# Designs tried in a protein design run: designed miniproteins, single chains, continued (3). Part 43

Each design is a single chain, and the fold is of that chain. pLDDT is the mean over its residues in the fold that is shown.

## One batch from the design tools (miniprotein)

Design m9579
Fold by ESMFold2-Fast:
Structure m9579 (fold): chain A 80 residues (1-80)
Amino acid sequence: MEKLKKELEELLKESIELGVREVELAVRKVVLKKELEKLNEEEQKEAEKELEEIDKEMEEIAEKLEEIDKKIKELKEKLK
């Protein structure tokens, strides 16, 4: 049981860290989209590039979170 508890704690910590990063990226995306209307053409190109990078990182985080959530669910069932 102790090994399963430690594994669950590690997965929960990783999930929290990824969740925090996802929130940070989502906030940055909202700020960039709001500022887009105030930017000139060169600044808009840079902002669009950053938005693409954010979207890609958010997709990678979402995939990792889904995998971690499945593992957490399996471990919780084993701990019953």
Scores: mean pLDDT 81

Design m9580
Fold by ESMFold2-Fast:
Structure m9580 (fold): chain A 91 residues (1-91)
Amino acid sequence: GLEELLENTPLIAAYSFSEEGVTLVLIRESRDPEAPVTVSIRKGGKRATRTVPADPEAVEQAVRDLMRELGLSDELIEKAAKFAREAVERF
């Protein structure tokens, strides 16, 4: 039924920082409470990904860690982390 389809529909949130050439994508495979969130960050040819629980604090920390690994600025990291937290709270 429709309920089953909605529960199994992937949730995606994406944000592009065009001036920095950076894209942040959050993917949750379902609305199941145990379904994790995959955090993916891309800058040009570089990509960093991590799968974490669908907890705003865990996702926010994953964004910070991955963006630091890519050498991104603290200002951009905090902006992206806030976006990711808000997106996961809506998942």
Scores: mean pLDDT 75

Design m9581
Fold by ESMFold2-Fast:
Structure m9581 (fold): chain A 76 residues (1-76)
Amino acid sequence: TTAADLGLSRGSLERQIARYEARIAEDPADWRAWAELGDALFMAGRYEEAARAYERALELQPDDERLRRALKRARA
């Protein structure tokens, strides 16, 4: 079951996604914002988009093992 089946949860996730996107627009080097965007996208069932966000976070923080595992999970 995806977050789309939970309308309230989906709306909350989309608002979080928009906030992280705004934060990235202000500071594209904020790897935490990219990581949090990836987490929100993963929770929303948008795995391909989550993988891209984690890749961007890893470009900024290459040695983060949590992000590498999150990326593998999103691609599984």
Scores: mean pLDDT 77

Design m9582
Fold by ESMFold2-Fast:
Formats: sequence, C-alpha cells, structure tokens
Structure m9582 (fold): chain A 101 residues (1-101)
Amino acid sequence: VEVELETESAPGVAVGIGVTAATATSVTLEFLAANATDRDLEVEARVEGAATVSARFTVPAGEQASVTLTVPVEPGTVVATAEAYADGELVGRARLTATVA
C-alpha cells in the first residue's frame, strides 16, 4: 500500500492517520489525535474504500485518543479523513490517500 498524508492543525492540536494493516480485501487505519489545549476535542474519522466507515471520538483537554477503523477495499484508492473540532470550530484535519494494487 502506497500512502500520502496531509495534515493541518491549530497550535496545541495534532491529528494523524496511519495504515496499521492491509490485506487484498481490507485496510485497517489508526486515527490519532493529541490535545494540548484547555478545550475538549470532538474528532470525526471517516474512511472511504469499497464502503464508507466512520467513527466519532472525544479527546479531553491535555489527553490523546485513537480509534481504529477497517474498510473493505478493491484495487484503487482509499481516502481517510479526520477532522478535530473544539466548540464546533475546526481546529485540526488529516487526510490520507492510500493506493491498493
């Protein structure tokens, strides 16, 4: 699997996506958010492959959290996005594109 990762974040916020496992029919991704702010973050994780899978998780002030999602895949492109919100404001984003042969 070939991957490209793009990230954008406000000070004190880090959001990342990594591929943790890949098979001929599935890709497993870890979505990680770190919160060094005094506000709680709500993170929306989404992955689009042969199906769309999404999850939402909270990262309390001063903490880190992660979620793992597995998506079925066919040869082609898998796109994963994570968006972190503080009080409804977008404060961090990650986008990963993975190519499956």
Scores: mean pLDDT 83

Design m9583
Fold by ESMFold2-Fast:
Structure m9583 (fold): chain A 81 residues (1-81)
Amino acid sequence: MKLREIAEEVVRLVEEAARAAEEGDAERALKLLEEADRKFEELIELAREAGEEGEEILQETVARVSEIVEKHREALEKAVA
Protein backbone atom coordinates (compact mmCIF):
# COMPACT_ATOMS: atom_id res chain seq x y z
CA MET A 1 0.00 0.00 0.00
CA LYS A 2 2.69 2.55 0.98
CA LEU A 3 4.69 1.44 -2.08
CA ARG A 4 1.80 2.39 -4.40
CA GLU A 5 1.36 5.70 -2.54
CA ILE A 6 5.02 6.61 -3.15
CA ALA A 7 4.72 5.51 -6.81
CA GLU A 8 1.72 7.85 -7.26
CA GLU A 9 3.69 10.65 -5.57
CA VAL A 10 6.59 10.18 -8.02
CA VAL A 11 4.19 10.34 -10.98
CA ARG A 12 2.47 13.43 -9.53
CA LEU A 13 5.79 15.26 -9.01
CA VAL A 14 6.86 14.50 -12.60
CA GLU A 15 3.47 15.76 -13.89
CA GLU A 16 3.91 18.97 -11.84
CA ALA A 17 7.46 19.38 -13.18
CA ALA A 18 6.16 18.99 -16.75
CA ARG A 19 3.49 21.65 -16.10
CA ALA A 20 6.11 24.02 -14.64
CA ALA A 21 8.29 23.46 -17.73
CA GLU A 22 5.31 24.20 -20.04
CA GLU A 23 4.75 27.40 -18.02
CA GLY A 24 8.40 28.39 -18.60
CA ASP A 25 9.38 28.09 -14.92
CA ALA A 26 12.66 26.20 -15.34
CA GLU A 27 13.72 26.59 -11.68
CA ARG A 28 10.43 25.14 -10.38
CA ALA A 29 10.54 22.31 -12.95
CA LEU A 30 14.09 21.35 -11.85
CA LYS A 31 13.20 21.46 -8.13
CA LEU A 32 10.17 19.22 -8.75
CA LEU A 33 12.31 16.78 -10.77
CA GLU A 34 14.86 16.68 -7.91
CA GLU A 35 12.00 15.93 -5.49
CA ALA A 36 10.68 13.22 -7.83
CA ASP A 37 14.19 11.70 -7.98
CA ARG A 38 14.39 11.51 -4.18
CA LYS A 39 10.95 9.85 -3.99
CA PHE A 40 11.91 7.47 -6.81
CA GLU A 41 14.99 6.35 -4.82
CA GLU A 42 12.67 5.64 -1.87
CA LEU A 43 10.38 3.69 -4.21
CA ILE A 44 13.34 1.58 -5.46
CA GLU A 45 14.34 0.72 -1.89
CA LEU A 46 10.79 -0.31 -0.89
CA ALA A 47 10.29 -2.21 -4.16
CA ARG A 48 13.40 -4.27 -3.38
CA GLU A 49 11.84 -5.25 -0.04
CA ALA A 50 8.47 -6.10 -1.67
CA GLY A 51 10.02 -8.54 -4.18
CA GLU A 52 8.06 -9.43 -7.33
CA GLU A 53 5.12 -7.08 -6.60
CA GLY A 54 7.59 -4.26 -5.97
CA GLU A 55 9.32 -4.90 -9.30
CA GLU A 56 5.94 -4.75 -11.08
CA ILE A 57 4.97 -1.45 -9.42
CA LEU A 58 8.43 -0.01 -10.18
CA GLN A 59 8.15 -0.97 -13.88
CA GLU A 60 4.62 0.52 -14.07
CA THR A 61 5.90 3.75 -12.48
CA VAL A 62 8.84 3.99 -14.91
CA ALA A 63 6.46 3.46 -17.86
CA ARG A 64 4.08 6.20 -16.62
CA VAL A 65 6.95 8.64 -16.01
CA SER A 66 8.43 7.89 -19.46
CA GLU A 67 5.04 8.62 -21.08
CA ILE A 68 4.78 12.00 -19.29
CA VAL A 69 8.37 12.91 -20.24
CA GLU A 70 7.79 11.97 -23.91
CA LYS A 71 4.57 14.04 -24.04
CA HIS A 72 6.33 17.10 -22.56
CA ARG A 73 9.85 16.43 -23.90
CA GLU A 74 10.28 19.75 -25.76
CA ALA A 75 9.20 21.86 -22.76
CA LEU A 76 11.38 19.82 -20.36
CA GLU A 77 14.40 20.12 -22.69
CA LYS A 78 13.91 23.91 -22.85
CA ALA A 79 13.74 24.07 -19.03
CA VAL A 80 17.05 22.17 -18.71
CA ALA A 81 18.78 24.06 -21.55
Scores: mean pLDDT 82

Design m9584
Fold by ESMFold2-Fast:
Structure m9584 (fold): chain A 68 residues (1-68)
Amino acid sequence: IREAAAKAGEAAAKGDSKAAREASLQMQKNGLTPEQADRAGAAAAVAALSGGDRETAGEAGLKNAQAA
């Protein structure tokens, strides 16, 4: 989940919508609902766009998914 969220953040920061979708599907395969995967991806994207590293982006995504 954390790894998939980090990938989603990186993809969103680059504007790569295809890679962002792939990461969302990976999170869903790891047991998240589509809504939780979208929230995790969005949180990771915000962290990545704010200059956070990959680990920080993944952590933000995981925490946001759990808080939902």
Scores: mean pLDDT 69

Design m9585
Fold by ESMFold2-Fast:
Structure m9585 (fold): chain A 63 residues (1-63)
Amino acid sequence: LVGHVARALHDVNTSNPAFLQLKKGDLVLVEREVDSEWVLARSLKTGRTGYVGKGGLEIVEKV
């Protein structure tokens, strides 16, 4: 996952600034794996960095 671009599979809403807010289809760069469930990612749309659940992301393969 680290160093890969991933797409949000669904909207992610949060009031906690440590977590990344996303809309379905938003692209993120995975910067670090935190544990089995969470990554630290940067939104390519907003430039914000925050925690995202791995289950809500799909790795974008180069086509």
Scores: mean pLDDT 78

Design m9586
Fold by ESMFold2-Fast:
Structure m9586 (fold): chain A 85 residues (1-85)
Amino acid sequence: TSAKAEEYRKKLAELAAKASEYIKKAIENQDNREEMEKYLKKAEEVAKEMEELGREALKIDPTVGREALAVAGAIRAEVKKVKEA
């Protein structure tokens, strides 16, 4: 395993935790549409950053890259569910 692949894994884990926190805050604010949308938008921005890192990681460690893209997709799906609730 390259040191760079480990660095990507660590950063992607941090992004996943951040997205989860934003989604949690969006759910906690479901009675306030503006605040909810603000947190969902932040979660989508994290998913986009994760997709960019995943594409870079694919060139170094395809397993890490595929995992990052899958997690980004899961975040986007969860954001959609919260919006449609």
Scores: mean pLDDT 85

Design m9587
Fold by ESMFold2-Fast:
Structure m9587 (fold): chain A 65 residues (1-65)
Amino acid sequence: SKEEKEKLLKEIKKQLKSLTDYDARTRALLSFIVELREKLPFEDVNEILREVNKYIFEDLQKKEE
């Protein structure tokens, strides 16, 4: 459901925000992909991953300065 996707996305963003190391963030993201694939259809997983990718790029833009 939409609510389930929003809840999972919020938790992923929170976890990624707490990780400052690139390698740790990459490993966490891969773990999240596996968990999402077990719980949600492929299309919903891809939607969440697009939002996570956007979040990461926005964070990188802010860290440029």
Scores: mean pLDDT 72

Design m9588
Fold by ESMFold2-Fast:
Structure m9588 (fold): chain A 75 residues (1-75)
Amino acid sequence: SLEEALKKLEELLEEIKKYAEKGDLKKAEEKFKEMKELIEKIKSTNALPEEVKEFLEKLLKEAEEILEKAKKKLE
């Protein structure tokens, strides 16, 4: 269901945050890729309200910012 997919996306964001915080950028990037693939599948399979599409884009941006900050911290 869409609800279960959205819950999985939130779980992926928490995993990205956890791995980024631990400095495991490889695992964080892997989880981010999984998140992007799931979002693409949701968008292609479902007729989504604009609010849901905006929510998905917001999750992507948040994950990108987490990864960018983690990468800068290691430089």
Scores: mean pLDDT 82

Design m9589
Fold by ESMFold2-Fast:
Structure m9589 (fold): chain A 130 residues (1-130)
Amino acid sequence: MKVYTFTITFTFKDGEVETIEITLEREGDRIRMTIRNKNTGKEFEVEVENAPENHREALREAQEAFFRKLVEEGLVSEEEAEEMKRLILERLGDDPAVHTAIAFLAVERGLSIEELLARIESIEVEGRVE
């Protein structure tokens, strides 16, 4: 089993720090992505079957599955999910781990992406393979 872990640390303008851990586990052609807020213990999981062998491409498919599951569970509308993806891409660039972490944190805090980004001082990203 290959395990990829991305740690995204958000420092807020009020001095609060929150760490989102994204774990991508591969079993053959199946990927499980677990998103966890290490400060609150809240977790969200998605699975992708027939995932690409390239871990970055697999992470992009897992990101799309994550947004689909947010809509299916009624946590955001389809329109809100598309707006979230657009705003994160425009403001932070094309990093699927950062996109997933920002969207998860916004949903957990009940904030829009713009409101969440206005509160953030810095974002740090660390990736490892185990």
Scores: mean pLDDT 82

Design m9590
Fold by ESMFold2-Fast:
Structure m9590 (fold): chain A 61 residues (1-61)
Amino acid sequence: AKPKIVIPEEIKKAAPELVKKAEELTEKAQSLPEGSEEYKRYFDEAVRLYLEAAELTEALK
């Protein structure tokens, strides 16, 4: 199965714009073959945005 990113509610509240973009990119990536360049690009970008959102959440503690 393709990897999925589950984003905690706290992160969604801290960085809703980044979370929205990450979710959109994850959905695009999951619709593509794992070996495609588009899959890699969308998934990598989604992970990057997710990490950025997580860092903002950590700063709000």
Scores: mean pLDDT 73

Design m9591
Fold by ESMFold2-Fast:
Structure m9591 (fold): chain A 81 residues (1-81)
Amino acid sequence: SLEKQRLAARAVGHVLRAIGDELEGNYLEAGRSYFEAGKLYEQLGDKENAIKWYEKAIEYYTKAGDEDFAQEAREALEKVK
């Protein structure tokens, strides 16, 4: 559907934003964008990509020192595994 296509495009947009933030050293912003991508892929039923981007969110939240967001991302990851 067009809605699923828009959702997929939005997920890709968050991944690209996260990569940009990662390259700039903006680890909290990178984690947030990877987390949003994970949620969108989960909503699409794309478990493989949801896991991948949740793992990236955990990595960058941990690098940012944000234990609360890292824990939230770990809980999301365990729910989809």
Scores: mean pLDDT 90

Design m9592
Fold by ESMFold2-Fast:
Structure m9592 (fold): chain A 80 residues (1-80)
Amino acid sequence: SADREKGGAYLGQGLKAYEAGDYEAAIAYFEKAIEYFEKAGDKAGLAFALAQLGKAYAAAGDEEKAAEAYAKAKEAGYQP
């Protein structure tokens, strides 16, 4: 679906931003990826994007938001 493709595109941009150390941009891209994977009903994409959001928050120093994102990822079926 178009929503799944958009989710994947935003996920890819978030991963590039994360590797570049731009955690603020990574967070924004992962939030967009989550939105589109939810619209697509892509549980695997949603779980992975939530886990990546958690990593980005942890790297940015926001341990509370990282923990929340990881909890949501696990609830969505992500295996840590």
Scores: mean pLDDT 89

Design m9593
Fold by ESMFold2-Fast:
Structure m9593 (fold): chain A 70 residues (1-70)
Amino acid sequence: SVEEILEKEREELIKAAEELFAEALRAAEAGDLKKATTLAIAAALLYAAAGENEKALEVLEEVERAIEEA
């Protein structure tokens, strides 16, 4: 059904967002500000596209915090 296809797409977006979020945190820890920021924005957009708006904001806040720490 269309609903099952949309649900699968949403799951794929969330998985991609999780991967990018993890990469953003690693980049932040390494001091790569451009990579950390770009990956964080990409992860947040994918979470938002999946309807996970609260998680999208949390990702941005957490990566910003990690960047500020180093």
Scores: mean pLDDT 85

Design m9594
Fold by ESMFold2-Fast:
Structure m9594 (fold): chain A 66 residues (1-66)
Amino acid sequence: MLSDEEAEGLVAGTTPVPKEFAQKIVDFLQQVEHPALTPERAAEILTGEKVLPPELRAALAPVLTS
Protein backbone atom coordinates (compact mmCIF):
# COMPACT_ATOMS: atom_id res chain seq x y z
CA MET A 1 0.00 0.00 0.00
CA LEU A 2 1.08 3.62 -0.50
CA SER A 3 2.59 5.38 2.52
CA ASP A 4 0.87 8.54 3.81
CA GLU A 5 3.71 10.66 2.37
CA GLU A 6 3.45 8.97 -1.07
CA ALA A 7 -0.35 9.38 -1.06
CA GLU A 8 -0.14 13.09 -0.13
CA GLY A 9 2.55 13.65 -2.79
CA LEU A 10 0.40 11.99 -5.47
CA VAL A 11 -2.64 14.10 -4.52
CA ALA A 12 -0.53 17.32 -4.39
CA GLY A 13 1.11 16.51 -7.74
CA THR A 14 4.64 16.63 -6.31
CA THR A 15 5.29 12.87 -6.60
CA PRO A 16 5.04 10.73 -9.77
CA VAL A 17 3.04 7.48 -9.69
CA PRO A 18 5.26 4.60 -8.43
CA LYS A 19 5.36 1.79 -11.02
CA GLU A 20 4.29 -0.81 -8.42
CA PHE A 21 1.01 1.10 -7.86
CA ALA A 22 0.42 2.37 -11.42
CA GLN A 23 -1.88 -0.53 -12.39
CA LYS A 24 -3.92 -0.21 -9.16
CA ILE A 25 -4.38 3.54 -9.73
CA VAL A 26 -5.47 2.98 -13.36
CA ASP A 27 -7.84 0.17 -12.27
CA PHE A 28 -9.40 2.42 -9.60
CA LEU A 29 -9.91 5.32 -12.04
CA GLN A 30 -11.42 2.93 -14.62
CA GLN A 31 -13.76 1.45 -11.95
CA VAL A 32 -15.11 4.94 -11.06
CA GLU A 33 -15.37 5.75 -14.81
CA HIS A 34 -13.50 9.03 -14.43
CA PRO A 35 -14.01 11.16 -17.60
CA ALA A 36 -10.43 12.52 -17.46
CA LEU A 37 -8.92 8.99 -17.70
CA THR A 38 -8.29 8.63 -21.44
CA PRO A 39 -6.51 5.56 -22.90
CA GLU A 40 -3.49 7.80 -23.57
CA ARG A 41 -3.34 8.98 -19.94
CA ALA A 42 -3.70 5.40 -18.68
CA ALA A 43 -0.77 4.34 -20.90
CA GLU A 44 1.35 7.26 -19.62
CA ILE A 45 0.68 6.22 -16.00
CA LEU A 46 1.56 2.57 -16.75
CA THR A 47 4.73 3.23 -18.81
CA GLY A 48 6.32 6.11 -16.89
CA GLU A 49 6.75 7.68 -13.48
CA LYS A 50 4.59 10.70 -14.36
CA VAL A 51 2.72 13.15 -12.15
CA LEU A 52 -1.07 12.73 -12.39
CA PRO A 53 -3.10 15.59 -13.95
CA PRO A 54 -5.12 17.67 -11.42
CA GLU A 55 -8.53 16.15 -12.32
CA LEU A 56 -7.25 12.61 -11.65
CA ARG A 57 -5.51 13.73 -8.42
CA ALA A 58 -8.84 15.17 -7.20
CA ALA A 59 -10.50 11.75 -7.78
CA LEU A 60 -7.82 10.01 -5.66
CA ALA A 61 -7.81 12.51 -2.75
CA PRO A 62 -10.81 11.00 -0.83
CA VAL A 63 -9.36 7.46 -1.16
CA LEU A 64 -5.68 8.16 -0.39
CA THR A 65 -5.86 10.90 2.31
CA SER A 66 -8.75 9.56 4.45
Scores: mean pLDDT 72

Design m9595
Fold by ESMFold2-Fast:
Structure m9595 (fold): chain A 57 residues (1-57)
Amino acid sequence: MEERIRIEAEAALLRMKLVILGKKEEAEKVVREVDEAIEKGDLEKARKIIEEAKKKL
């Protein structure tokens, strides 16, 4: 519950940073993959997607 909201917030901030860096395609991919993981109830996978994308900043 709270973890889902936190993951969604982190994904939104990461998307904004990627867009600012000119990585729009990567930003859209991260949002899509995080959303799919959340829909499946796999919050651990959603977190891993966010952490991996952060390494590209």
Scores: mean pLDDT 80

Design m9596
Fold by ESMFold2-Fast:
Structure m9596 (fold): chain A 61 residues (1-61)
Amino acid sequence: SLATGGRLVQRDLGLSEEQVALVVELARREDDPERIGRELERRLGLPRTQAVGAAQAALDL
């Protein structure tokens, strides 16, 4: 891809600032990326793979 900046952000999280804030808040309450991922699927409608990936990234903070 030639749009490396935008793709780089989307590669790891793919989320808006508000969505990232929700992921971080959930990661403070839960340490299981699968559980956080299911909540993100439910609240934000994210695909499972993206939701779990976002949860894992937040837990790695």
Scores: mean pLDDT 68

Design m9597
Fold by ESMFold2-Fast:
Structure m9597 (fold): chain A 72 residues (1-72)
Amino acid sequence: MEEVLEEASALLEAINAGMKADGEAMLRMVKEGHVEEALRGLGVGLSMAESAGDKEAAEKLRRIKEEVERLA
C-alpha cells in the first residue's frame, strides 16, 4: 500500500505537469488489463483534487474512475 501511495503521488505530480498525458496513460493501463492499479491511482488523484478544490481535475478523474469501475 505504501509503495502504491508513492507511485500514485508521482502520478499526481505528473498530472499537474501534464494532466492530459497522464489521463491517457491511465486509460491505457485499463486496456492493458492493469485495472486495479489504474483504479488506485485514479482514486488517490480524485481524493487529492477534491481536497485541493481543483474542480476540473476532480471532475475528469471522477468520470474516468467511474467508467473504469463500471467497465471492469
Scores: mean pLDDT 62

Design m9598
Fold by ESMFold2-Fast:
Structure m9598 (fold): chain A 57 residues (1-57)
Amino acid sequence: RDEILEKMKQIAKEINKLREEYEKAEGVDPQRAAELKTRIDKLVKEAEKLAEEYEKS
């Protein structure tokens, strides 16, 4: 359970960093912004799966 919580925190940290990069790329580099958005979406889905697993444990 603690291991899942730790992973969730690491993913949240990564998402925050990517969101910050996305905000900077937004309107300046649309290809970069699209790539960052895809990565953020993937990490959000992983975080949701871990949150579900955490609730079930």
Scores: mean pLDDT 80

Design m9599
Fold by ESMFold2-Fast:
Structure m9599 (fold): chain A 74 residues (1-74)
Amino acid sequence: SKDQQIENKVTQQVIKDARDRMRTILSSLSPDVKQRLLNAFDINAKNLSSVPDVMLKQALDHLLAVIEKRIEAA
């Protein structure tokens, strides 16, 4: 349906944006924090493209919360 086509396009864009943001966020974190977060969500950094979108969204939200706390603590 028309709505299904719109939802699919929005979903693909959200996944792409989440991956791009996750790469940027991960590059700003210390190796230890990065590894713990990836392990908590069972994400292999080499295989980010194969991670389910729901897990990627959850990992991104968690990473954003960690960065926000770091900014508040600075």
Scores: mean pLDDT 62

Design m9600
Fold by ESMFold2-Fast:
Structure m9600 (fold): chain A 65 residues (1-65)
Amino acid sequence: MEEKMEKVKRLAKRAFKASLAAGNTEEQARQTAIAVAKMVAKEYGLSDEEGERAAREAVEEVLAE
């Protein structure tokens, strides 16, 4: 379970950074990260809530860099 959550978080972090690099606002980048995290979470059999949590943690890590 933990390994799958780490993969979701890593992909959400990449999506957030990619969205910002494309010129989107922080809010738009957050929504992109959440959408990607939910999609990947479903592929691993995880809930939408777990995907949203991974996305929120990923965004906080990027903003703390």
Scores: mean pLDDT 81

Design m9601
Fold by ESMFold2-Fast:
Structure m9601 (fold): chain A 59 residues (1-59)
Amino acid sequence: MEESHENSSKAGRAISEGDDEKAAEYAKKVVEQGELETAKMLAEFAKKKGLEKAAKAAE
């Protein structure tokens, strides 16, 4: 519940900061929690920022 929102928030922040490794780590946790709609949004955001690891982890 709140932990899922925490992981998505941290992933989004890492993408914004250009930290591909951290973004991928948190995005993977969002996927593992079954939040597929949020994961899809994170993947698109990462693609726009050129963060391939984060984008792949969120798919």
Scores: mean pLDDT 77

Design m9602
Fold by ESMFold2-Fast:
Structure m9602 (fold): chain A 78 residues (1-78)
Amino acid sequence: VTPAARIAQAVAKALLDAGVDPQTASEIARDVYDRVAAGGNTLEAVREAVKEALDKYGLSDLTPRAIEAAERALEEYR
């Protein structure tokens, strides 16, 4: 499993746990995956990818929670 896939999975789980519907959570996770795969897996790039994906879907209030989940997933991959 790539870092991008693991990060996307963690973001999807965090959104589902926050009450986001499965369809929207999957779409956001895919957007995060594409952004991380293109931009790299540095902490800065991952934070920006998550923020931009959530902003696009109007879920900016969940950005801190999603970033925390993404950072934990990135740490576990190391």
Scores: mean pLDDT 81

Design m9603
Fold by ESMFold2-Fast:
Structure m9603 (fold): chain A 62 residues (1-62)
Amino acid sequence: AASPVDPEAEKRLKELEKILEELKELAEKLGLSFVSKKVIDPIYGVEEEVFNGRLEMEIPVP
């Protein structure tokens, strides 16, 4: 079913997703571990991946 889309909410989500994706790709390229969490939107009941504000770095010890 089609739900009404709030253009402000959609724009904000697009910007956040773009930043998250860039961070995720950079982390993978640099051998970093990117931590994110999937949450269920309480309004729409849809699972979305949200950045948990955590970035873990995995580097080889000398």
Scores: mean pLDDT 58

Design m9604
Fold by ESMFold2-Fast:
Structure m9604 (fold): chain A 81 residues (1-81)
Amino acid sequence: ALEEGKKLFEEGKYQKAIAKYGEALAEDPNNAEAWNNLGKALFELGRYGGAITMYQKALELDPNNEEAKENLAKALAKLGL
């Protein structure tokens, strides 16, 4: 599910990628990479508030994830926060 989601994301199929990342998280809700990737797909769809929530989940699980920190900052900037 996670690898399938990544392939769909690279193809620009963000809604389908979200569904696959959701499947990965249903199997392992502690997968920080899946939370971060779900946030990236939401960000690409302009869903910045949803992306922020997903990046925060990734950082709760992996506080030193530099990509998730950078992605969170970008999403907050989109909302003027």
Scores: mean pLDDT 87

Design m9605
Fold by ESMFold2-Fast:
Structure m9605 (fold): chain A 89 residues (1-89)
Amino acid sequence: KEELLKKAEEYVKKAKELEKKGDYYGAALLYLKAAELYLQAGKAEEAIKAAEKAKELAEKIEREQGKDLAAAGIKKEAEKLIEEAKKLA
């Protein structure tokens, strides 16, 4: 599963770049994608960290912009990935 790990690492790197630029929505989506790939690769700890970061950014968007259905969706998906990864750990 070398390709899954490389892709997940690329998404994390890109997410950090977007986060630095203030694109919290884009960053959250890429962290979510990275968490999915880490989970598929059997990397439970890394999947949890990526999903928690996506959730954190989604919560930040909701705090700063108010009600946001897209951010709420990211948060819900991140919570599901955290639960799935915990079952592997």
Scores: mean pLDDT 82

Design m9606
Fold by ESMFold2-Fast:
Structure m9606 (fold): chain A 50 residues (1-50)
Amino acid sequence: AEREELIREARELLEKYPDHPLVKLAYQTVPHAPVEDARLALEAVREELS
């Protein structure tokens, strides 16, 4: 479901950018945060990577 998709997206980012601190933080945060907060965290990481 939505949380599983967010976790997978965070993992994909971690695999591409294993040493990026924001990517590591998002991967750690997404499983435990509310879905809204997890989505915003991933959006912030994507913006930084752009």
Scores: mean pLDDT 79

Design m9607
Fold by ESMFold2-Fast:
Structure m9607 (fold): chain A 70 residues (1-70)
Amino acid sequence: AMAEELVRKAREFIEKAREAIEKGDVQSALKYIDEARKIVEELRKVGADEAAERFSREIQELYQKLAEKL
């Protein structure tokens, strides 16, 4: 289903953002966080609210972790 594809993509971008943060690549981390945010918006549009909420919280945690390393 479309929601399953969006969930997979969101997880991939969140993982890439996490790796970029660990490597100190701020520009790549911000890019991947932005891509994940776009997918969260799409998940909300298709009614996958629980998945959107979970990924939104993970993105918030990633953003806070990135801010600590700036």
Scores: mean pLDDT 84

Design m9608
Fold by ESMFold2-Fast:
Structure m9608 (fold): chain A 81 residues (1-81)
Amino acid sequence: AAILATVKAILASLGIAVLSTTASTSGSVVTLTLTLASVPTAAQVDTISAQLKAALASVTANVAVIPDAAAKTLTVTVTLK
């Protein structure tokens, strides 16, 4: 919940609308798949990754952000401490 809310807030700050979300948790790993209205730029992906890592630093060991321009999806994988 908190991770998804943080991701959505960062995307909203970049002007990127989220159309749908799926979330799964396996042990300490949370995977979010977001369907977006527009394709984020490489610079926006870097910003999302940096801001997520900063915002969740106390509770996360790692953050990975993987865009798919053809599908207009963003996959966020967060490994919790």
Scores: mean pLDDT 80

Design m9609
Fold by ESMFold2-Fast:
Structure m9609 (fold): chain A 83 residues (1-83)
Amino acid sequence: SAELDAKLNQLRTLMEQKKYSEAAKVLEELLREYGDEERVKQFFADEAKTNPVAMEEVYSIFASSSKDRALRQRAAELFLSGL
């Protein structure tokens, strides 16, 4: 959907700008709304190959700041599947 595409582009742009805390907030929104979407899984796989350091930083911030256990679990699954 257009909303998913916009959020994925926003996440990538924030990662490129090294705005990892803002990127982690967009990641939380993506996982809450679109966590089961194949495009989100593919995005994680692609970013793990092209921007592994940025992905690690965003995941680390998200895992430490998110209070939602289910979203943290989903992020871990998507991050690890990209390896």
Scores: mean pLDDT 80

Design m9610
Fold by ESMFold2-Fast:
Structure m9610 (fold): chain A 74 residues (1-74)
Amino acid sequence: MEEAEKLYQEGVKAYKNKDYRKAIELFEKAVEVDPDSQIAARAYSLMAKAYRELGDTEKAIEYLKKSLEVAVKV
């Protein structure tokens, strides 16, 4: 849990710095540590936004759906 929060926070910092690829990598690690959590739902939501900024609309939609699925189960 604490490890997932740390990875999520580092991902948020990368996202704010517009380093979208690094943000995605950190968010992927956060969801890997704690996949069915509120942190995972938030990480998927920010991954969707990061993919949108990179122009990958299909992945943005995919990760937005994953965020909603996790949020409903938590």
Scores: mean pLDDT 82

Design m9611
Fold by ESMFold2-Fast:
Structure m9611 (fold): chain A 55 residues (1-55)
Amino acid sequence: SQQAALDAARQEFIARVQEAVTEAKEKGLSREELNKRLFEVADEYHAREAAIRAA
């Protein structure tokens, strides 16, 4: 169902945000690099959500 796909996309987004934050802490990424990664993750999530809703 569309709702199940949206829920899955949201869980994937949350997991990727946690992964980026963890990597930033472990590798000492700059705030600028972390922000860039978070923007990319958000853009990918919005594109996926839009595609699911358009189907």
Scores: mean pLDDT 85

Design m9612
Fold by ESMFold2-Fast:
Structure m9612 (fold): chain A 79 residues (1-79)
Amino acid sequence: MEELERLKEEYLRKFKKELEELKKAGTLTEKKAQQLIVDYTGQLLTDLLAAGASPEEALKLAEEFRKEAEKIAKELLES
């Protein structure tokens, strides 16, 4: 579980960095943020399963990531 939680946190860090770079470049839109949330969530789910997570554990962590990623995107789009 701890290793899988670290993987989720690494994905959140990468996601936030990519959104911040897009914002700095003036190319961050709601549609682009939503597409990145979908893409990152799917990649995380795949990597969690590859790391030995059960489907139930992987789905739970991917959903937690999605909720946190949506919050990050909202904060960056509103600032």
Scores: mean pLDDT 85

Design m9613
Fold by ESMFold2-Fast:
Structure m9613 (fold): chain A 88 residues (1-88)
Amino acid sequence: DIAKEISELLVEIERLYKKLLEAIKNNASEEEIEKLYKELLEKIEKLKELLKKLSTDTEAAKKFKEYILKKAEEIEKKAKEAVEKYKK
């Protein structure tokens, strides 16, 4: 079930995002922060590809897709801002 895979992947993305923020807060190595950021971006890209395969024939499916996309895009934006701020 693609919808189940999407939901599970979003949970993993949220977990990675929290790990990235904690790594930055705890002054982890630049290599560790970059690794976490790359893993996060790769999972977000996979999520976006799965969303393209999701049928949007129902209003519920359309709302689900919009919700997941918005949440993933917000995480991507916040992660980028956190990493850019850390590098300066």
Scores: mean pLDDT 84

Design m9615
Fold by ESMFold2-Fast:
Structure m9615 (fold): chain A 92 residues (1-92)
Amino acid sequence: SEAEELARRARELAERALELAMEALRVPGPLSPETLTLAIAAALRAIGALFEAELALETGDLEMARRALEDAERALELAEEALERARAEAAA
């Protein structure tokens, strides 16, 4: 179903976002408060998207699957930015 396909994609993107957010937090050296906040926000949004995706897979709720995908895409965007910032700060 469309709901299952979207929810599976949301889960994959959210898992990737969480991985990148955790990688940002593991970058050695002091992170700026801004970068730390961004990484934590990305991780929390990714966790939320994972819960929404799992529930959409269980219920077949297309609206929930779409919301999960939107949250997962946003979490990935934030996580990629957090990791880029963390690496730049470590290189400075």
Scores: mean pLDDT 89

